# Designed miniproteins, single chains, continued (3), part 96

Each design is a single chain, and the fold is of that chain. pLDDT is the mean over its residues in the fold that is shown.

## One batch from the design tools (miniprotein)

Design m11320
Fold by ESMFold2-Fast:
Formats: C-alpha cells, sequence, structure tokens
Structure m11320 (fold): chain A 59 residues (1-59)
C-alpha cells in the first residue's frame, strides 16, 4: 500500500532501519503489538512507532 511504502521510507531514512526491519515492525503493529516494546526492540522512540501505528490505522 502507499501508506506502508511511506512508513518504510521514513523508518529507513530517519531511523536507520533496514527495509526488512521496517516491514517486520509494520506486521507487528498490525498484529497489535505494544508500541513501547517495538520501540525498544527496533531502537525507535515511542513517538516514531506511534506515528507509524496512526498512519496504518488511517488507511
Amino acid sequence: STVERVIIHDLVTESGLSEEQARELIAELRAGADPRELGEKYGLSERQVSSAQRALAAE
């Protein structure tokens, strides 16, 4: 999806994640994973993870 592509681009360029890690994060968010735990796992702020979650919820 367009939203998923944008989230992947932002995470790769701003947070230093690989494209694979960004896709795994999106899959875990869709499965209802805790944004705080995902932030710790991927080295992201809760704000960054919550922003991605909100973008996915809006599609």
Scores: mean pLDDT 81

Design m11321
Fold by ESMFold2-Fast:
Structure m11321 (fold): chain A 100 residues (1-100)
Amino acid sequence: SKEEFLRRVEELFEKALPKLTEEEKKEVEKAIERLREWLDRFGVEVDVEEETDEDGNVLRVTLTTEDGRRLELDPEQWQQLLREMERIDTQLTKLRQLSQ
């Protein structure tokens, strides 16, 4: 569930707290806020469907959330979303490393 996923992230953050500067704490808090927004929009697992033309060009991407909501993205919106995910993942990776 999204609640269980967030709880695990918060546990990693708590373990990392003694190793983080105030600036790094703010960066992580911002990443967790973005992750919460992501989980609220999409859930933990998302199905991705790409629609292509006859030449294989991507026309749109449809995301189906765990609760069955469908969200249509153009290729530019999809690339922006992937970049946002990468930024979140960078901070979560840092937390996992510091929690060891």
Scores: mean pLDDT 80

Design m11322
Fold by ESMFold2-Fast:
Structure m11322 (fold): chain A 75 residues (1-75)
Amino acid sequence: TSRTDRMVDNVRFVSSVLVSLRNNDQNTINYVRDNRDQYSQMFDQVRSMSDSQFQRLSDTYGMHNDVDVVRSSFS
């Protein structure tokens, strides 16, 4: 569904941003600074996802690594 597609896109995007930020990528740092509200909304949407939703992304979409990256950021 369009909602599931959005969840996939949000998790992949947030995961890639988090990895880039940990690597001190200046282009990503500039993006987050300039788009703080939009990024925060996407991050909050990902953070609000249930364990069952994350499990489905891992099992159905093979997103185990992306799920691990975003979930580790919550601890």
Scores: mean pLDDT 81

Design m11323
Fold by ESMFold2-Fast:
Structure m11323 (fold): chain A 83 residues (1-83)
Amino acid sequence: HMATLDDVTEAINRAVALAKAKGADSVLIGLFDASTSREEAVERLRRLAVKAFGLKPEEIDESQAVFATAGDIRAAALGLKKK
């Protein structure tokens, strides 16, 4: 099946809720195909955070990464260390 907008919204909402439950004040979220591994999703988000948002690697806690899947979509969220 093609991913629906509802699947995308559900995956994002679940990933945000999980990240907040772990104490994240803000999160960087990426959407991936559900077949993308957790490790690959985290690596892609880390590269995007450094290149696109100018974050330092030390500001990203990969051990606190959370994931949620809905339909064919996997949302990965990285907690950001703010100040």
Scores: mean pLDDT 73

Design m11324
Fold by ESMFold2-Fast:
Structure m11324 (fold): chain A 62 residues (1-62)
Amino acid sequence: MDTKGEPVTEEQIEELRRTAEQAGLSDQTRNSILVSAREHMSPENVKSAIAFIQRVAQQRQE
């Protein structure tokens, strides 16, 4: 892809939703994050958020 200013893809939103659910976030918190991702985040920001949530969730399960 030649441009970096693309909107967040629906696949990335679904991955973020699943990651937040697996991390044990409430439905309300999860929905708020998803709305923020669609309106305010870049694809790079969503990927960073997913990685951060996954890392925190793994540390808490250990």
Scores: mean pLDDT 73

Design m11325
Fold by ESMFold2-Fast:
Structure m11325 (fold): chain A 59 residues (1-59)
Amino acid sequence: SEIEQLIREINDLEKEGVLAAVHGDYERLSQLQEKLKELMAKLKELLSEEEFNEILENS
């Protein structure tokens, strides 16, 4: 499903962001954060507020 794909992409980007931060690659970290905002916005549009919050609690 589209929701499952978005969740996987968000998790992958968060993991990449941790690695970028550890390596001091702040330009990459900034780019990953912007992409995360876009994916989170899409996820929020597909879910109710309650469903969105439930996913955040379990992630």
Scores: mean pLDDT 78

Design m11326
Fold by ESMFold2-Fast:
Formats: structure tokens, C-alpha cells, sequence
Structure m11326 (fold): chain A 95 residues (1-95)
């Protein structure tokens, strides 16, 4: 079950990389968040570690987003942050 959730998260990250509009990116982001919530439900032992990673990535993206000048720059930041977030969560889950 956890392997299926990780695969779905990976597929969403790839879709986000190819997203051309804010609307598409936002839809994939919402689905990605739902998958992360399911991962935390399946692995309550890892919930605290996953939330710490989410907080760190959110704080980093918030600072960079304030400096972004275009919508395209903001979209690229979100794509980068989501990819990094998935990578770190996968490492935590697969320990």
C-alpha cells in the first residue's frame, strides 16, 4: 500500500514538471498533498518527521516566492520544492 502511494506521488511530481498553467499545477499540488496525508495515515510513526520536512520546504519556498518576479518563476519554485519534498519523504519512508 505504501509503495502504491509513493508511486502515485512520483507520477504527480512528473505531471507537475510538465504543467503549463497555474491551474494544472494547483490541481496536481492538491492531489500530491492528499497522497502525503495518506502516507502519514499509513505510517503514523513517521508523521512527525514528514511534517518537519514539510515545514522546512515550506519556509524555504516562502522566502524564495517573495523574491520571485514572474508567475513562471513561482511555478518553477513550486515544481522544485515538490520534487525535493518527494525525494526526502521517500528516503524517510524507505529507511
Amino acid sequence: KIEELLKKAEELVEKMKKAKTVEELSEYLEEFGEVLAEIMKERPDLREEILEVLKEVYEEIKERAEKAKTEEEEMELVKEATEELFKRIKEIVEK
Scores: mean pLDDT 81

Design m11327
Fold by ESMFold2-Fast:
Structure m11327 (fold): chain A 65 residues (1-65)
Amino acid sequence: SALEERRRNLLALQKKVDFKTFKEIANYLSKLTPEQAAEVSRKILELVNQGKVDEAIELAKKAAS
């Protein structure tokens, strides 16, 4: 399910970024539907895996706007 995918991606993200960054991204994603949050969280995780943390934060913020 989209809700379960969002949860898995957030758990993976929590292991890769500091708590402050995680909380900020999670807060933006909380404003999306489960389906949107699952899709955006996939892209965020890809950016974080590439070391592009600032781009990941910006993506989350834009999606929540």
Scores: mean pLDDT 86

Design m11328
Fold by ESMFold2-Fast:
Parts: C-alpha cells; structure tokens; sequence
Structure m11328 (fold): chain A 94 residues (1-94)
C-alpha cells in the first residue's frame, strides 16, 4: 500500500527527529495518513499495521521525552486518540 509505505517513512523520520517540534510535524503527517487509510477503506491488515506504527511512535515519546512538557502530553493524547480510532475502525471491518 502506498499509504503504508508513506506511514513507514514518517515513522522513520519521527525516530530520526532531534527536536520535539520535528516530532510534532511527523505525528501530524502520520495522523493525516491514518485518516486517509480509513477513508480509502484500508484492509484489516493495513489498519493493524497503522496501529502498530502509532504504538511505536507512542513508545518512543514515552521513552525519550520529558513527561512534564505540555507538548509531550499533547502528543501522547493525540497518538492515543488515533490508536483508539484505528482500533474502532478495525473492529467495524472485522
């Protein structure tokens, strides 16, 4: 899937990001790709791949960023919301 290839590239950019601002930009790019996967009727396997990608980004934030930073809290909330939405879509399509 071209959308999954782009999502994998965004996750790689996210992991390579040296500033929290770059992580914000990559998270928003990933959120746009997740929305497109939902709208373009992605398969259950593609939705699982997207969930894993978002969970990986969340784990990286939790490992590397200061939990007291409001931007960190915002990113974790955004990633959690995306994971929940993708899981709801997956359940609807299974």
Amino acid sequence: SPLLEKLDEVVAKFKAAKTIGEKVETVFEALELAQRLIEENASPEELRHAIEAFEEMKAEIEKTEDPKNPTTQFLLEALDAAIERLREELERRE
Scores: mean pLDDT 87

Design m11329
Fold by ESMFold2-Fast:
Structure m11329 (fold): chain A 63 residues (1-63)
Amino acid sequence: MPLPEETPERREELEELKRRIKERFPEWSEERVEALAETALNLRIIGDEIQKEIEEERRKKAE
């Protein structure tokens, strides 16, 4: 079910994640790969946001 908020960039990232997961776990079913890719993409977005905050905090701390 494609969300209207999804951008083509997000779809490309999802496909890339699926490929990487498939390379790492070729024994996994497509269903599992897709579920993990979705979870990984969501975590990646959160992680990127956290990283940005950490970087700003480091600069503010003069580190």
Scores: mean pLDDT 69

Design m11330
Fold by ESMFold2-Fast:
Structure m11330 (fold): chain A 84 residues (1-84)
Amino acid sequence: DKAELEALKKRAKELYETEFKELLETYGPKVPEELHEELEKLVAKVEEALKALLASKSLEEFKEKRNAFIQAAQELGKFLVENS
């Protein structure tokens, strides 16, 4: 179902643009300079996972990629909270 897939992609993008961006804007500036390279790598990993998720061609592929995206986002969120 293309309509269902597109709706799920829209929701994932909205979640990234609202919740994830808010978390990054709140805690990102508080991360010590010595950890900036690690922060950039974690942000890039989340962005790469989102790109893969949005490129999904089926619901099955979306579910697989969504799990990777959630894991990457959780890892970055934990890093931000622990180091900010």
Scores: mean pLDDT 81

Design m11331
Fold by ESMFold2-Fast:
Structure m11331 (fold): chain A 83 residues (1-83)
Amino acid sequence: RVDEWVEEAIKYIREIGEKYGVKELGDKFAQELRDLYEKLRAEGKSDEEIVREISRKALQGINKIKAEAFRRRVAEKLGLPLP
């Protein structure tokens, strides 16, 4: 069911944040997915539309997590302070 799929997507983005050492971004994007899901349900969007929009938002979050992890690793290697 879409509700179960959305909960798994939220769990997965939190796990990606932890895996990449940016738990705060994973938690932030997980909350954004939950808020988006509640908004789309309130607007009467179909299960297919919800899956499409949540998938787009999750991909954006994952890409931002990876980009931030890359920035932190480069800063660490160069002895620069983390942001």
Scores: mean pLDDT 83

Design m11332
Fold by ESMFold2-Fast:
Structure m11332 (fold): chain A 74 residues (1-74)
Amino acid sequence: HMEEGQKYLEEGKKHLEEGRKAYDAGNLRAAVEHFGRAIDAFEKAIELGVNKEEAQKLLEEARKMLQDIVDKLN
């Protein structure tokens, strides 16, 4: 359903924004949690076929941010 996919896209964008805020505040653990939730939400939006191109770009952005933080924590 288009409405459900749009909701997941919006949830992903919200978590991506919260992840960036947590990262800027130096809270890397919270940033990782938010970027992980953003990834899950964008994957659901893609599965439901809503704005696939936009969702895929945002998914890759969230994955890159998460990987950069994970590398810094290890």
Scores: mean pLDDT 83

Design m11333
Fold by ESMFold2-Fast:
Parts: structure tokens; C-alpha cells; sequence
Structure m11333 (fold): chain A 80 residues (1-80)
């Protein structure tokens, strides 16, 4: 949703997902999600920490353990 998300947020979302999906498996493990997201936050402190906190809580409650690009995008959309 370009109307609800700024260009910076969309770019951060894309970079975040690419960093998390290093092996391009189409799935991001919970461990890699937690490790890589902290690195991305360190590089981009302008990101909404509240949204990231919500994502972490959902990932922990979600028994999947893996997050696809579409799911990642939908999670951010539902929180925003």
C-alpha cells in the first residue's frame, strides 16, 4: 500500500526481506528473522519499532517458523 506506507518504509521492507531470505528458499526461519532484523534495525533506526515488535510477537506465536515474502508483507500491512 503505497498510500499508507512511505517510500522509505517500502524500501526498508524490501531490504529487510532480502536480508532475511539470503538463501532464497522462499521461507525465513525464526532464528534468521531475529538475527537479521536486529542488523537491519541497526542500519535503519527510522523504521517503526512498534511494527517490528508486533511482527516478532506474531512470529513467536505462529507455529510456522517460516515467513514467505507475501506473508511478511501482509503482516506489516495488518499492523500499519
Amino acid sequence: FLEEMSEEEIELLKKLYEALDVDKDGSISLDEFLNNISTVIQSNPELNVDILHKLLLKADKDKRGGISFDEFKELLDSVA
Scores: mean pLDDT 58

Design m11334
Fold by ESMFold2-Fast:
Structure m11334 (fold): chain A 73 residues (1-73)
Amino acid sequence: MLTAAQQIRQKAINYTAEALRLTGDTFDEILKLPNTPEGRAKAEAILAENKARLAALSAEYQQEVAAIERSGR
């Protein structure tokens, strides 16, 4: 049986791996864009979308951690 701390650690590892994957995919997409004003505008839009996705992932992680902490009281 895993302790609450061990469960939180596993959630943190999963969150970090997913965040790195999303960031890598975002950079790969940006690198395909031309170095033009239009390309820069599209890169900014892609970065804004990635920030929103990372914020949602962070919120989900925090909710899962809080649930583990509550159950371990």
Scores: mean pLDDT 82

Design m11335
Fold by ESMFold2-Fast:
Structure m11335 (fold): chain A 60 residues (1-60)
Amino acid sequence: TVATTLLVMQAAVAKLAGLEPVDLSQREIAKRLKVSVSAVSAAERVVGKRELQAATTGLK
């Protein structure tokens, strides 16, 4: 489900401190999280790519 994908991405980027969205493609993120690339695409659609990037860099 879309909601599940959103939660997975938010939790995963929070746990993967140091994840650089500018250097990581959807494929690399999917590989690190052990999810499908389509799940990452769905998360970007729901959360927004900018929100995922902000969450990753704005952590601490």
Scores: mean pLDDT 57

Design m11336
Fold by ESMFold2-Fast:
Structure m11336 (fold): chain A 87 residues (1-87)
Amino acid sequence: VEELAEEAEKAYKAGDYKKALELFEEAYKKAKDVSVKVQLLLAMAEMYKKLGDYKKAAELYLKAADLAEPINPELAEKLREEARKIE
């Protein structure tokens, strides 16, 4: 998970948003911790924003909010607001 996230960050810095998204998606599938899953969903949402897919980014913000709600309801509300703002 950590290695995939580091590779994704390198792809992001190189401007390869599609590759970064693929690596974050692989990290998400391997992640077991809820807080790590939330962070990866947010990273994927940022990649979709960079690629111009605002609808998919909004969907990922809502999914992250649902996962975050039991552990951090304040963060969950912020994520729902971000999803509403970007549409």
Scores: mean pLDDT 81

Design m11337
Fold by ESMFold2-Fast:
Structure m11337 (fold): chain A 80 residues (1-80)
Amino acid sequence: MLEEVRRRAEEIGKERGSGLLTVDETVRLLQEILGVSEEIATEAAREALRKYDRTGTGRLTVDEVVKAYEIALELVKQRK
């Protein structure tokens, strides 16, 4: 699962030429892989960006998308 998230994020980043994903692209990826709601995926993507975007680019690296995946898993546990 984590390896699939990384692979998919790398593919999307390559397609954009920057190696970076938007919040919306990260949300879509998390919904596809985890089957989580848009609400949970959006919260996870925004939290990863807020916590790990040190440059203020407003975009996520592949590593930050993996962190968003970890946050989404934690949010699912908390909202049960």
Scores: mean pLDDT 76

Design m11338
Fold by ESMFold2-Fast:
Structure m11338 (fold): chain A 92 residues (1-92)
Amino acid sequence: MQEQVDQYVKLALQHASKGVSAAAKGDYEKAVEHLDKAIEYLQKALSLETDPERKKNLEEAIQYLQKGKDAAEKGDADGAIDYTLKGIDAAS
């Protein structure tokens, strides 16, 4: 179970990093696609997580990635990068 949670978090962080790279290049469509996948993987991790502290960290990470996605959808590269990095930090 914990190995599955850790694997979903790892996949989420890989996609979040790709979202940052896409936003930095002005590719907002690709940034949104990667952030959607990152959010999906963190939601899967959250559904399997049993530790209350880790659940809180995953919930915080999801909220930041959702804000990063919203910024990317509006063409706000700085907001997309800043919020996504905060999400990565919260999930780490």
Scores: mean pLDDT 89

Design m11339
Fold by ESMFold2-Fast:
Structure m11339 (fold): chain A 60 residues (1-60)
Amino acid sequence: SPEEVAALRRQLEGLRETLRQLERERERHRDDPEKVAALDEAIELVRRSIAELERRIAAL
């Protein structure tokens, strides 16, 4: 439905904003290997969620 597609697209936009925030935070803490490692893990999870959601939207 158009409403479901719109809801999924809003979720996708939210995840993309989260990714941008995490990437900015990673740059801020670039000299802290422990924080960089944790942020890289979070970034990877968000990127996977974005790809999965994009595939779901494309299949509709």
Scores: mean pLDDT 89

Design m11340
Fold by ESMFold2-Fast:
Structure m11340 (fold): chain A 93 residues (1-93)
Amino acid sequence: MAFVKSVSAERIGNKTVVTVDIFNAGESQRYTVKLYSNIDEKPELLATKEVYLEGGQTVTVTLTLDEIPSRKLLVEVYDEAGNLQDSGVAEIE
């Protein structure tokens, strides 16, 4: 089981950099991080990143978008079986 401890998003020129801190309270395994825009109406998948987390580890995951999406971004973390573990929201600054 993994937890989203923080999500931040910042605009750098015409790019968006999203930083996610994830804590794995369960067994060592691969997790899938999914990033969505337009969460207030229709969530649109922007990016997917796979990360390996050891049990008890906190890892910072960075996702870079070559665009500036809607104001709010949703991050979802899934386990190897495809089960949603946790989510977090950030506003682009």
Scores: mean pLDDT 81

Design m11341
Fold by ESMFold2-Fast:
Structure m11341 (fold): chain A 78 residues (1-78)
Amino acid sequence: SLAVAGLEKARELVEEKKTEEALEVVEQAAKLAEEMGDHETAAILRETLEQVKKAIEEKDYEAALQILEEAKAQVEAL
């Protein structure tokens, strides 16, 4: 799944403190899912983007990583 691959890459980028690149990867994955008609995956990724952005703004990188892992599990369960 391209969405799962995007979430895994975003997680790696957060671990490297490349937070802006991580947010861009999640946004790109959400746009791609929507263009492919996968509205459920797109909705999960958009909500994930907002939650990860908030965690990064609060400098809670552990929370950001947990949010990305949970989003991956939700997408894989579809």
Scores: mean pLDDT 86

Design m11342
Fold by ESMFold2-Fast:
Structure m11342 (fold): chain A 61 residues (1-61)
Amino acid sequence: KVVVTDKNPYAPGQKAIEFIENGKLVSVHILGKDVSDEEARAEAERLQKALLPDGELVDEL
């Protein structure tokens, strides 16, 4: 699954896109602190379709 969240431990105050396959965290994409919720959601949708098309998109923003 793909998770777009502002509750990440890697860069507090920045949004992140987390990629989870079979219950394992595969990668994290840290977004800039000035990235809007709308921009973060659009990027998460783009990456989900490209990298995990059979995955779920979870919005935590």
Scores: mean pLDDT 76

Design m11343
Fold by ESMFold2-Fast:
Structure m11343 (fold): chain A 57 residues (1-57)
Amino acid sequence: AELTPEKQKAFLLAAKEVSGKHKGAEAEAAQRELFEKAKDAADAAEVEAIGKALIAK
């Protein structure tokens, strides 16, 4: 699916948070999961929720 500007901003913010929370291979795995889930996200709020869930792991 196409990323709207709002979804892109939410994705980049979530990716930064994930990178800050996890390191090395864990950060790479979490970023991959974020990208895969964000592709199917309906809006920016859903992307943010996905990012928060990955940070909570």
Scores: mean pLDDT 72

Design m11344
Fold by ESMFold2-Fast:
Structure m11344 (fold): chain A 83 residues (1-83)
Amino acid sequence: TNAELQAVVDEIAEEFEKKLREKGMSERYIKIAVREFTTSLTREAETLLKQGKSVEEIRAHFKKLLDAQVEDMYNLYKKIMES
C-alpha cells in the first residue's frame, strides 16, 4: 500500500539523517540533504513498485545503497564547506 511504501521511505530517510549527524554534518545541511534524499527515494520507490517490486524488496534495495549514499552526501558536504 502507499502507507507501507511511505513507511519504508521514512525509515531509510531517518537512518540517513542519523548517519549524517554521527559524521558531524551541521543541522542546516542535514535538513537539506534529508529533504533531497527523501524526494529521490520516493520517486525510485514509486518506479520500483510500478515495476512489480514488493515493499520488502524495495526496503532491501534501499538498505543496500544507504552507506554509499551517506558517504556521497558527506563528501559533497565537505566540498561545499571548503568553498
Scores: mean pLDDT 85

Design m11345
Fold by ESMFold2-Fast:
Structure m11345 (fold): chain A 70 residues (1-70)
Amino acid sequence: MITEEQREEIVEAGEELARELLEKGYSEEEVLTAAEATVEQLLAHYGITDEEDRREVLEEVRERVRELIE
């Protein structure tokens, strides 16, 4: 089970990377791919293997990144 603190830190890390890449002129596709890869690495680092927890975190990161692009 993912903790609220872990979820927040992982999502924030993905969002911060997305902002940095967008400011550097990377495409939406490149930004989403990089943010998702970083989030998956952090989930693995924390030992989060639950499919629902992983899906929810990835969906939240995608939503936040989409909001930055729109």
Scores: mean pLDDT 81

Design m11346
Fold by ESMFold2-Fast:
Structure m11346 (fold): chain A 96 residues (1-96)
Amino acid sequence: MEEKEEEERRKEVEEKAAKAYEIGYAYGRAYQLKKAFPEDEAINAAYEAAKAAYEAVVEEIHAVNQEDREAGAKMMEALMKGAQDAYEEKLKEIEK
C-alpha cells in the first residue's frame, strides 16, 4: 500500500502531462491552419476552440504548480512541446 500512493500520484501527473501535450499539439496545429487559411470559417472555429482549451489547461497548470511545482513544470513542458511538435510537423508537410 505504501508504494500505491506514489504510483497513483505519478500516474495522475503523467496522464495530466499527456493531456497537456495533446492540447498543445491541437492548438499548434489549429494555429498553423488558421495562418494558411485565415478566411475559412470552420478552421477559425476550430482555432478558437483549441485556443480556449489551451487557456484552460494553462490555468490548470498554474493551480497545480502552486501545490506541486514539479508536476506543474512537467505539464507546462508537455504543453509547450506539443505546440512545437505540431509546428515542426507542419513545416515538414509543406516541404513534401
Scores: mean pLDDT 79

Design m11347
Fold by ESMFold2-Fast:
Order: sequence, then C-alpha cells, then structure tokens
Structure m11347 (fold): chain A 66 residues (1-66)
Amino acid sequence: AGQNGIELGKLAQAGKLSQLEAGGAAIHAGLRSGDEEAIKTGLLAGLGKVSAEEAGKAAIEAGKKI
C-alpha cells in the first residue's frame, strides 16, 4: 500500500500519469496513512484543480507515513 503510493507518485512526478490517476493514488495513500491533506489534494486533482505532479507529491508524502 505505502510502496504503491510512492511508486505511483513518482510516475506522476515524471509526467507518466493523468490528474485522475495521480489523484486516485493520493486518495488511496491518504486513506491508508490517515493523511487528510493527501485525500484533499487527490480529490482536487480528480476535479482538475491541482496538477498530477502536485497529487503525485501528496501520494509520496502519504505513502512514506504508511
């Protein structure tokens, strides 16, 4: 779970994932770690309000806490 969030976040940072995919990774990692900020960032990325790169960063940060 944590490792998957970090790996998906790195792919988003490299421009390999869409905003929706990066957002899903941030939400999943946030739910697993209890990181409310990662969940919020993932939801905003799903709405197109934050970049895939920003959502990827949130997924990495939350994944480190798992």
Scores: mean pLDDT 79

Design m11348
Fold by ESMFold2-Fast:
Structure m11348 (fold): chain A 84 residues (1-84)
Amino acid sequence: SEREQRIKLQNEFAKRVAELKRRAEATLSPEQQAEFEQRLREILDEFQNAYDTEDLSTIEKKIKEALERLQRLLDEYIAREKAG
């Protein structure tokens, strides 16, 4: 059950990340997309180590914080693209 909950959280996170990537690809220049993907990779790499070592509540909190950081980053890039 706990393993199933971890997998569910991982899948939901991956789904949200995919949605953010699609929005970035639709809105950002190729240069901004590359920069966004680099920062996204850094966040995902930090997160991969947490899934096997942290408790569920900590994983859930880290997912929420990571998604909020990624959304703010994307919104910043979109605003810069529209302002040019």
Scores: mean pLDDT 79

Design m11349
Fold by ESMFold2-Fast:
Structure m11349 (fold): chain A 85 residues (1-85)
Amino acid sequence: SIVDQLRKALEKTKDPMVQKILQNLIKAIEEYSSDLAKQRLHLEIAIAMLRMLKYLTDDPEKKKQIDEEIALLDQLIAQLDAQLA
């Protein structure tokens, strides 16, 4: 499930701001379990927050970790879109 993949990502994340973004995203997906459009919107909001966090950091390792999280969320949107079709 999307939630299981997000929880696995959260366990590997060390940055507290990235952890907070993923925790809030998991709660939103669970809250809107029957609303796939709202789940998709919250995934897009999380990507936007991660992109902003990447812009604000000068740490190349943190930028790389954020890029990996964005790539995961993009894949989860594609998975959700496939379930909607």
Scores: mean pLDDT 86

Design m11350
Fold by ESMFold2-Fast:
Structure m11350 (fold): chain A 68 residues (1-68)
Amino acid sequence: GPLPTEPVPSEEDLEKYPEDDKRYLLAKVIRLFKEGVDHGTAARIVRLINEGKLDEAYKLLEEAEKKI
């Protein structure tokens, strides 16, 4: 069927697991993307999160948030 086998983490779901910095950062990227951050910037932040470079991801999120 067309239903996803694995649920997509929502911002609300990520708040339930605050100890998981990776999921928290992904929720924040999604929010900023909806608020108008560049696709290229969002993609770079997601890439850093996937590579486990959370400090660099945080830095780029702060810079992207300042542009909004």
Scores: mean pLDDT 67

Design m11351
Fold by ESMFold2-Fast:
Structure m11351 (fold): chain A 79 residues (1-79)
Amino acid sequence: MEELRRQIEELARGLAEKMASLPPEEREKVAQALLEAHAGAPPEVQELVRQAVEAALAGDAESAARYLAQAMLLALEAE
């Protein structure tokens, strides 16, 4: 249980750090792709992904990672 949570948090952190390190133009493209990929997700998951994307675009990798981890965990709970 905690091992899976740690793995998800690490994946979210890695993704958020990659987004934050990209040039602004590339960050915007990745942000759009993430939002589009999650367009069919439950509203709660979509809102967390949107917040993660906004944080990443602002260069706040830590907040982006937190929102992404929450979205992933919520999606797993919902199956």
Scores: mean pLDDT 77

Design m11352
Fold by ESMFold2-Fast:
Structure m11352 (fold): chain A 74 residues (1-74)
Amino acid sequence: HMEPAKNLKEMLKRILGVEEIPDEVLEEIKNYLKTKFKLSDEQIERFEKGELRLSDLPTEEINDFLKFVKEKIK
């Protein structure tokens, strides 16, 4: 009964346990998804809408992604 996150920002807030993600950090996160996972703008938009899940990404890449995001919000 875990409610799905409404969008990428809300999903990341839940995963990281933070109250807010600055727009500058969110743009860096989107750039990471484009460069490391080779996601297109359409795929990023789907991720923002919650249509793509983190489980659709390889496990090792998810861990690196979460580390990157944590470092950017410090």
Scores: mean pLDDT 68

Design m11353
Fold by ESMFold2-Fast:
Structure m11353 (fold): chain A 57 residues (1-57)
Amino acid sequence: SSAIEELLRAASAGDAERVRAILAAHPTPAVRSWLPFLAREAELMGRADLAAVLREA
């Protein structure tokens, strides 16, 4: 649960490096289930680097 909160916070901030670090530390199905939705939001917001990190994970 805390890993998901960290992921959502980092994604909201547009922090692609922090998102990458969280995904490396917490490669769980619960964390990964958020990735398609967050990638879509990043694309809509014009955050190409963040969207790429979320799609590649």
Scores: mean pLDDT 82

Design m11354
Fold by ESMFold2-Fast:
Structure m11354 (fold): chain A 99 residues (1-99)
Amino acid sequence: DNDAVAAFIYLASEDYEAALKAVSQGKLPEVADELKKQREEGSKLIKRADELYKKGVEAYKNGDKETAIKYFQEAIDIYEKLGDKERAEEMRKKLEEVK
């Protein structure tokens, strides 16, 4: 999982599209397949982080501070692994508001 996430981070969206364009122009099809797999895993992780964030917000509204902190921490870890520093920082601010 860490290798797949690292590859997705390394292959920023713009670099991924450039590589995919090169493959579509008669380059190696295996490269396109690998890039698609890495991006699909990253997309799944983003969706999971968004779901965890929503669960954290709901827990906080219901007065379950401990559960809210746990969900926010898990979401932060995923955003950090994906290289989304801005979303990770926003989630850290939410975590500090809950504490």
Scores: mean pLDDT 69

Design m11355
Fold by ESMFold2-Fast:
Structure m11355 (fold): chain A 80 residues (1-80)
Amino acid sequence: EIKAEKASEEEIAALEKALLEAQLAKDKELAAKVAKELGNAYYNQQRYDEAVKAYVTALNYDPSNPELIEALEKAKERLK
């Protein structure tokens, strides 16, 4: 179910800004962490398409992270 929750949108916007700043700073560890948090935020809001995209972004910075691979697969399983 889609909920227009202002606090969640503000959290997502802050995480998108933090990801952009980490990418500009070329901080791969921070970029992976922030992208993972974005994926988790989208997943918790049942926005699984956007969660998949965020987890893919996190894996681009941390491709060897098995937790991110599991999170991506779980989000994909929610898409039918």
Scores: mean pLDDT 79

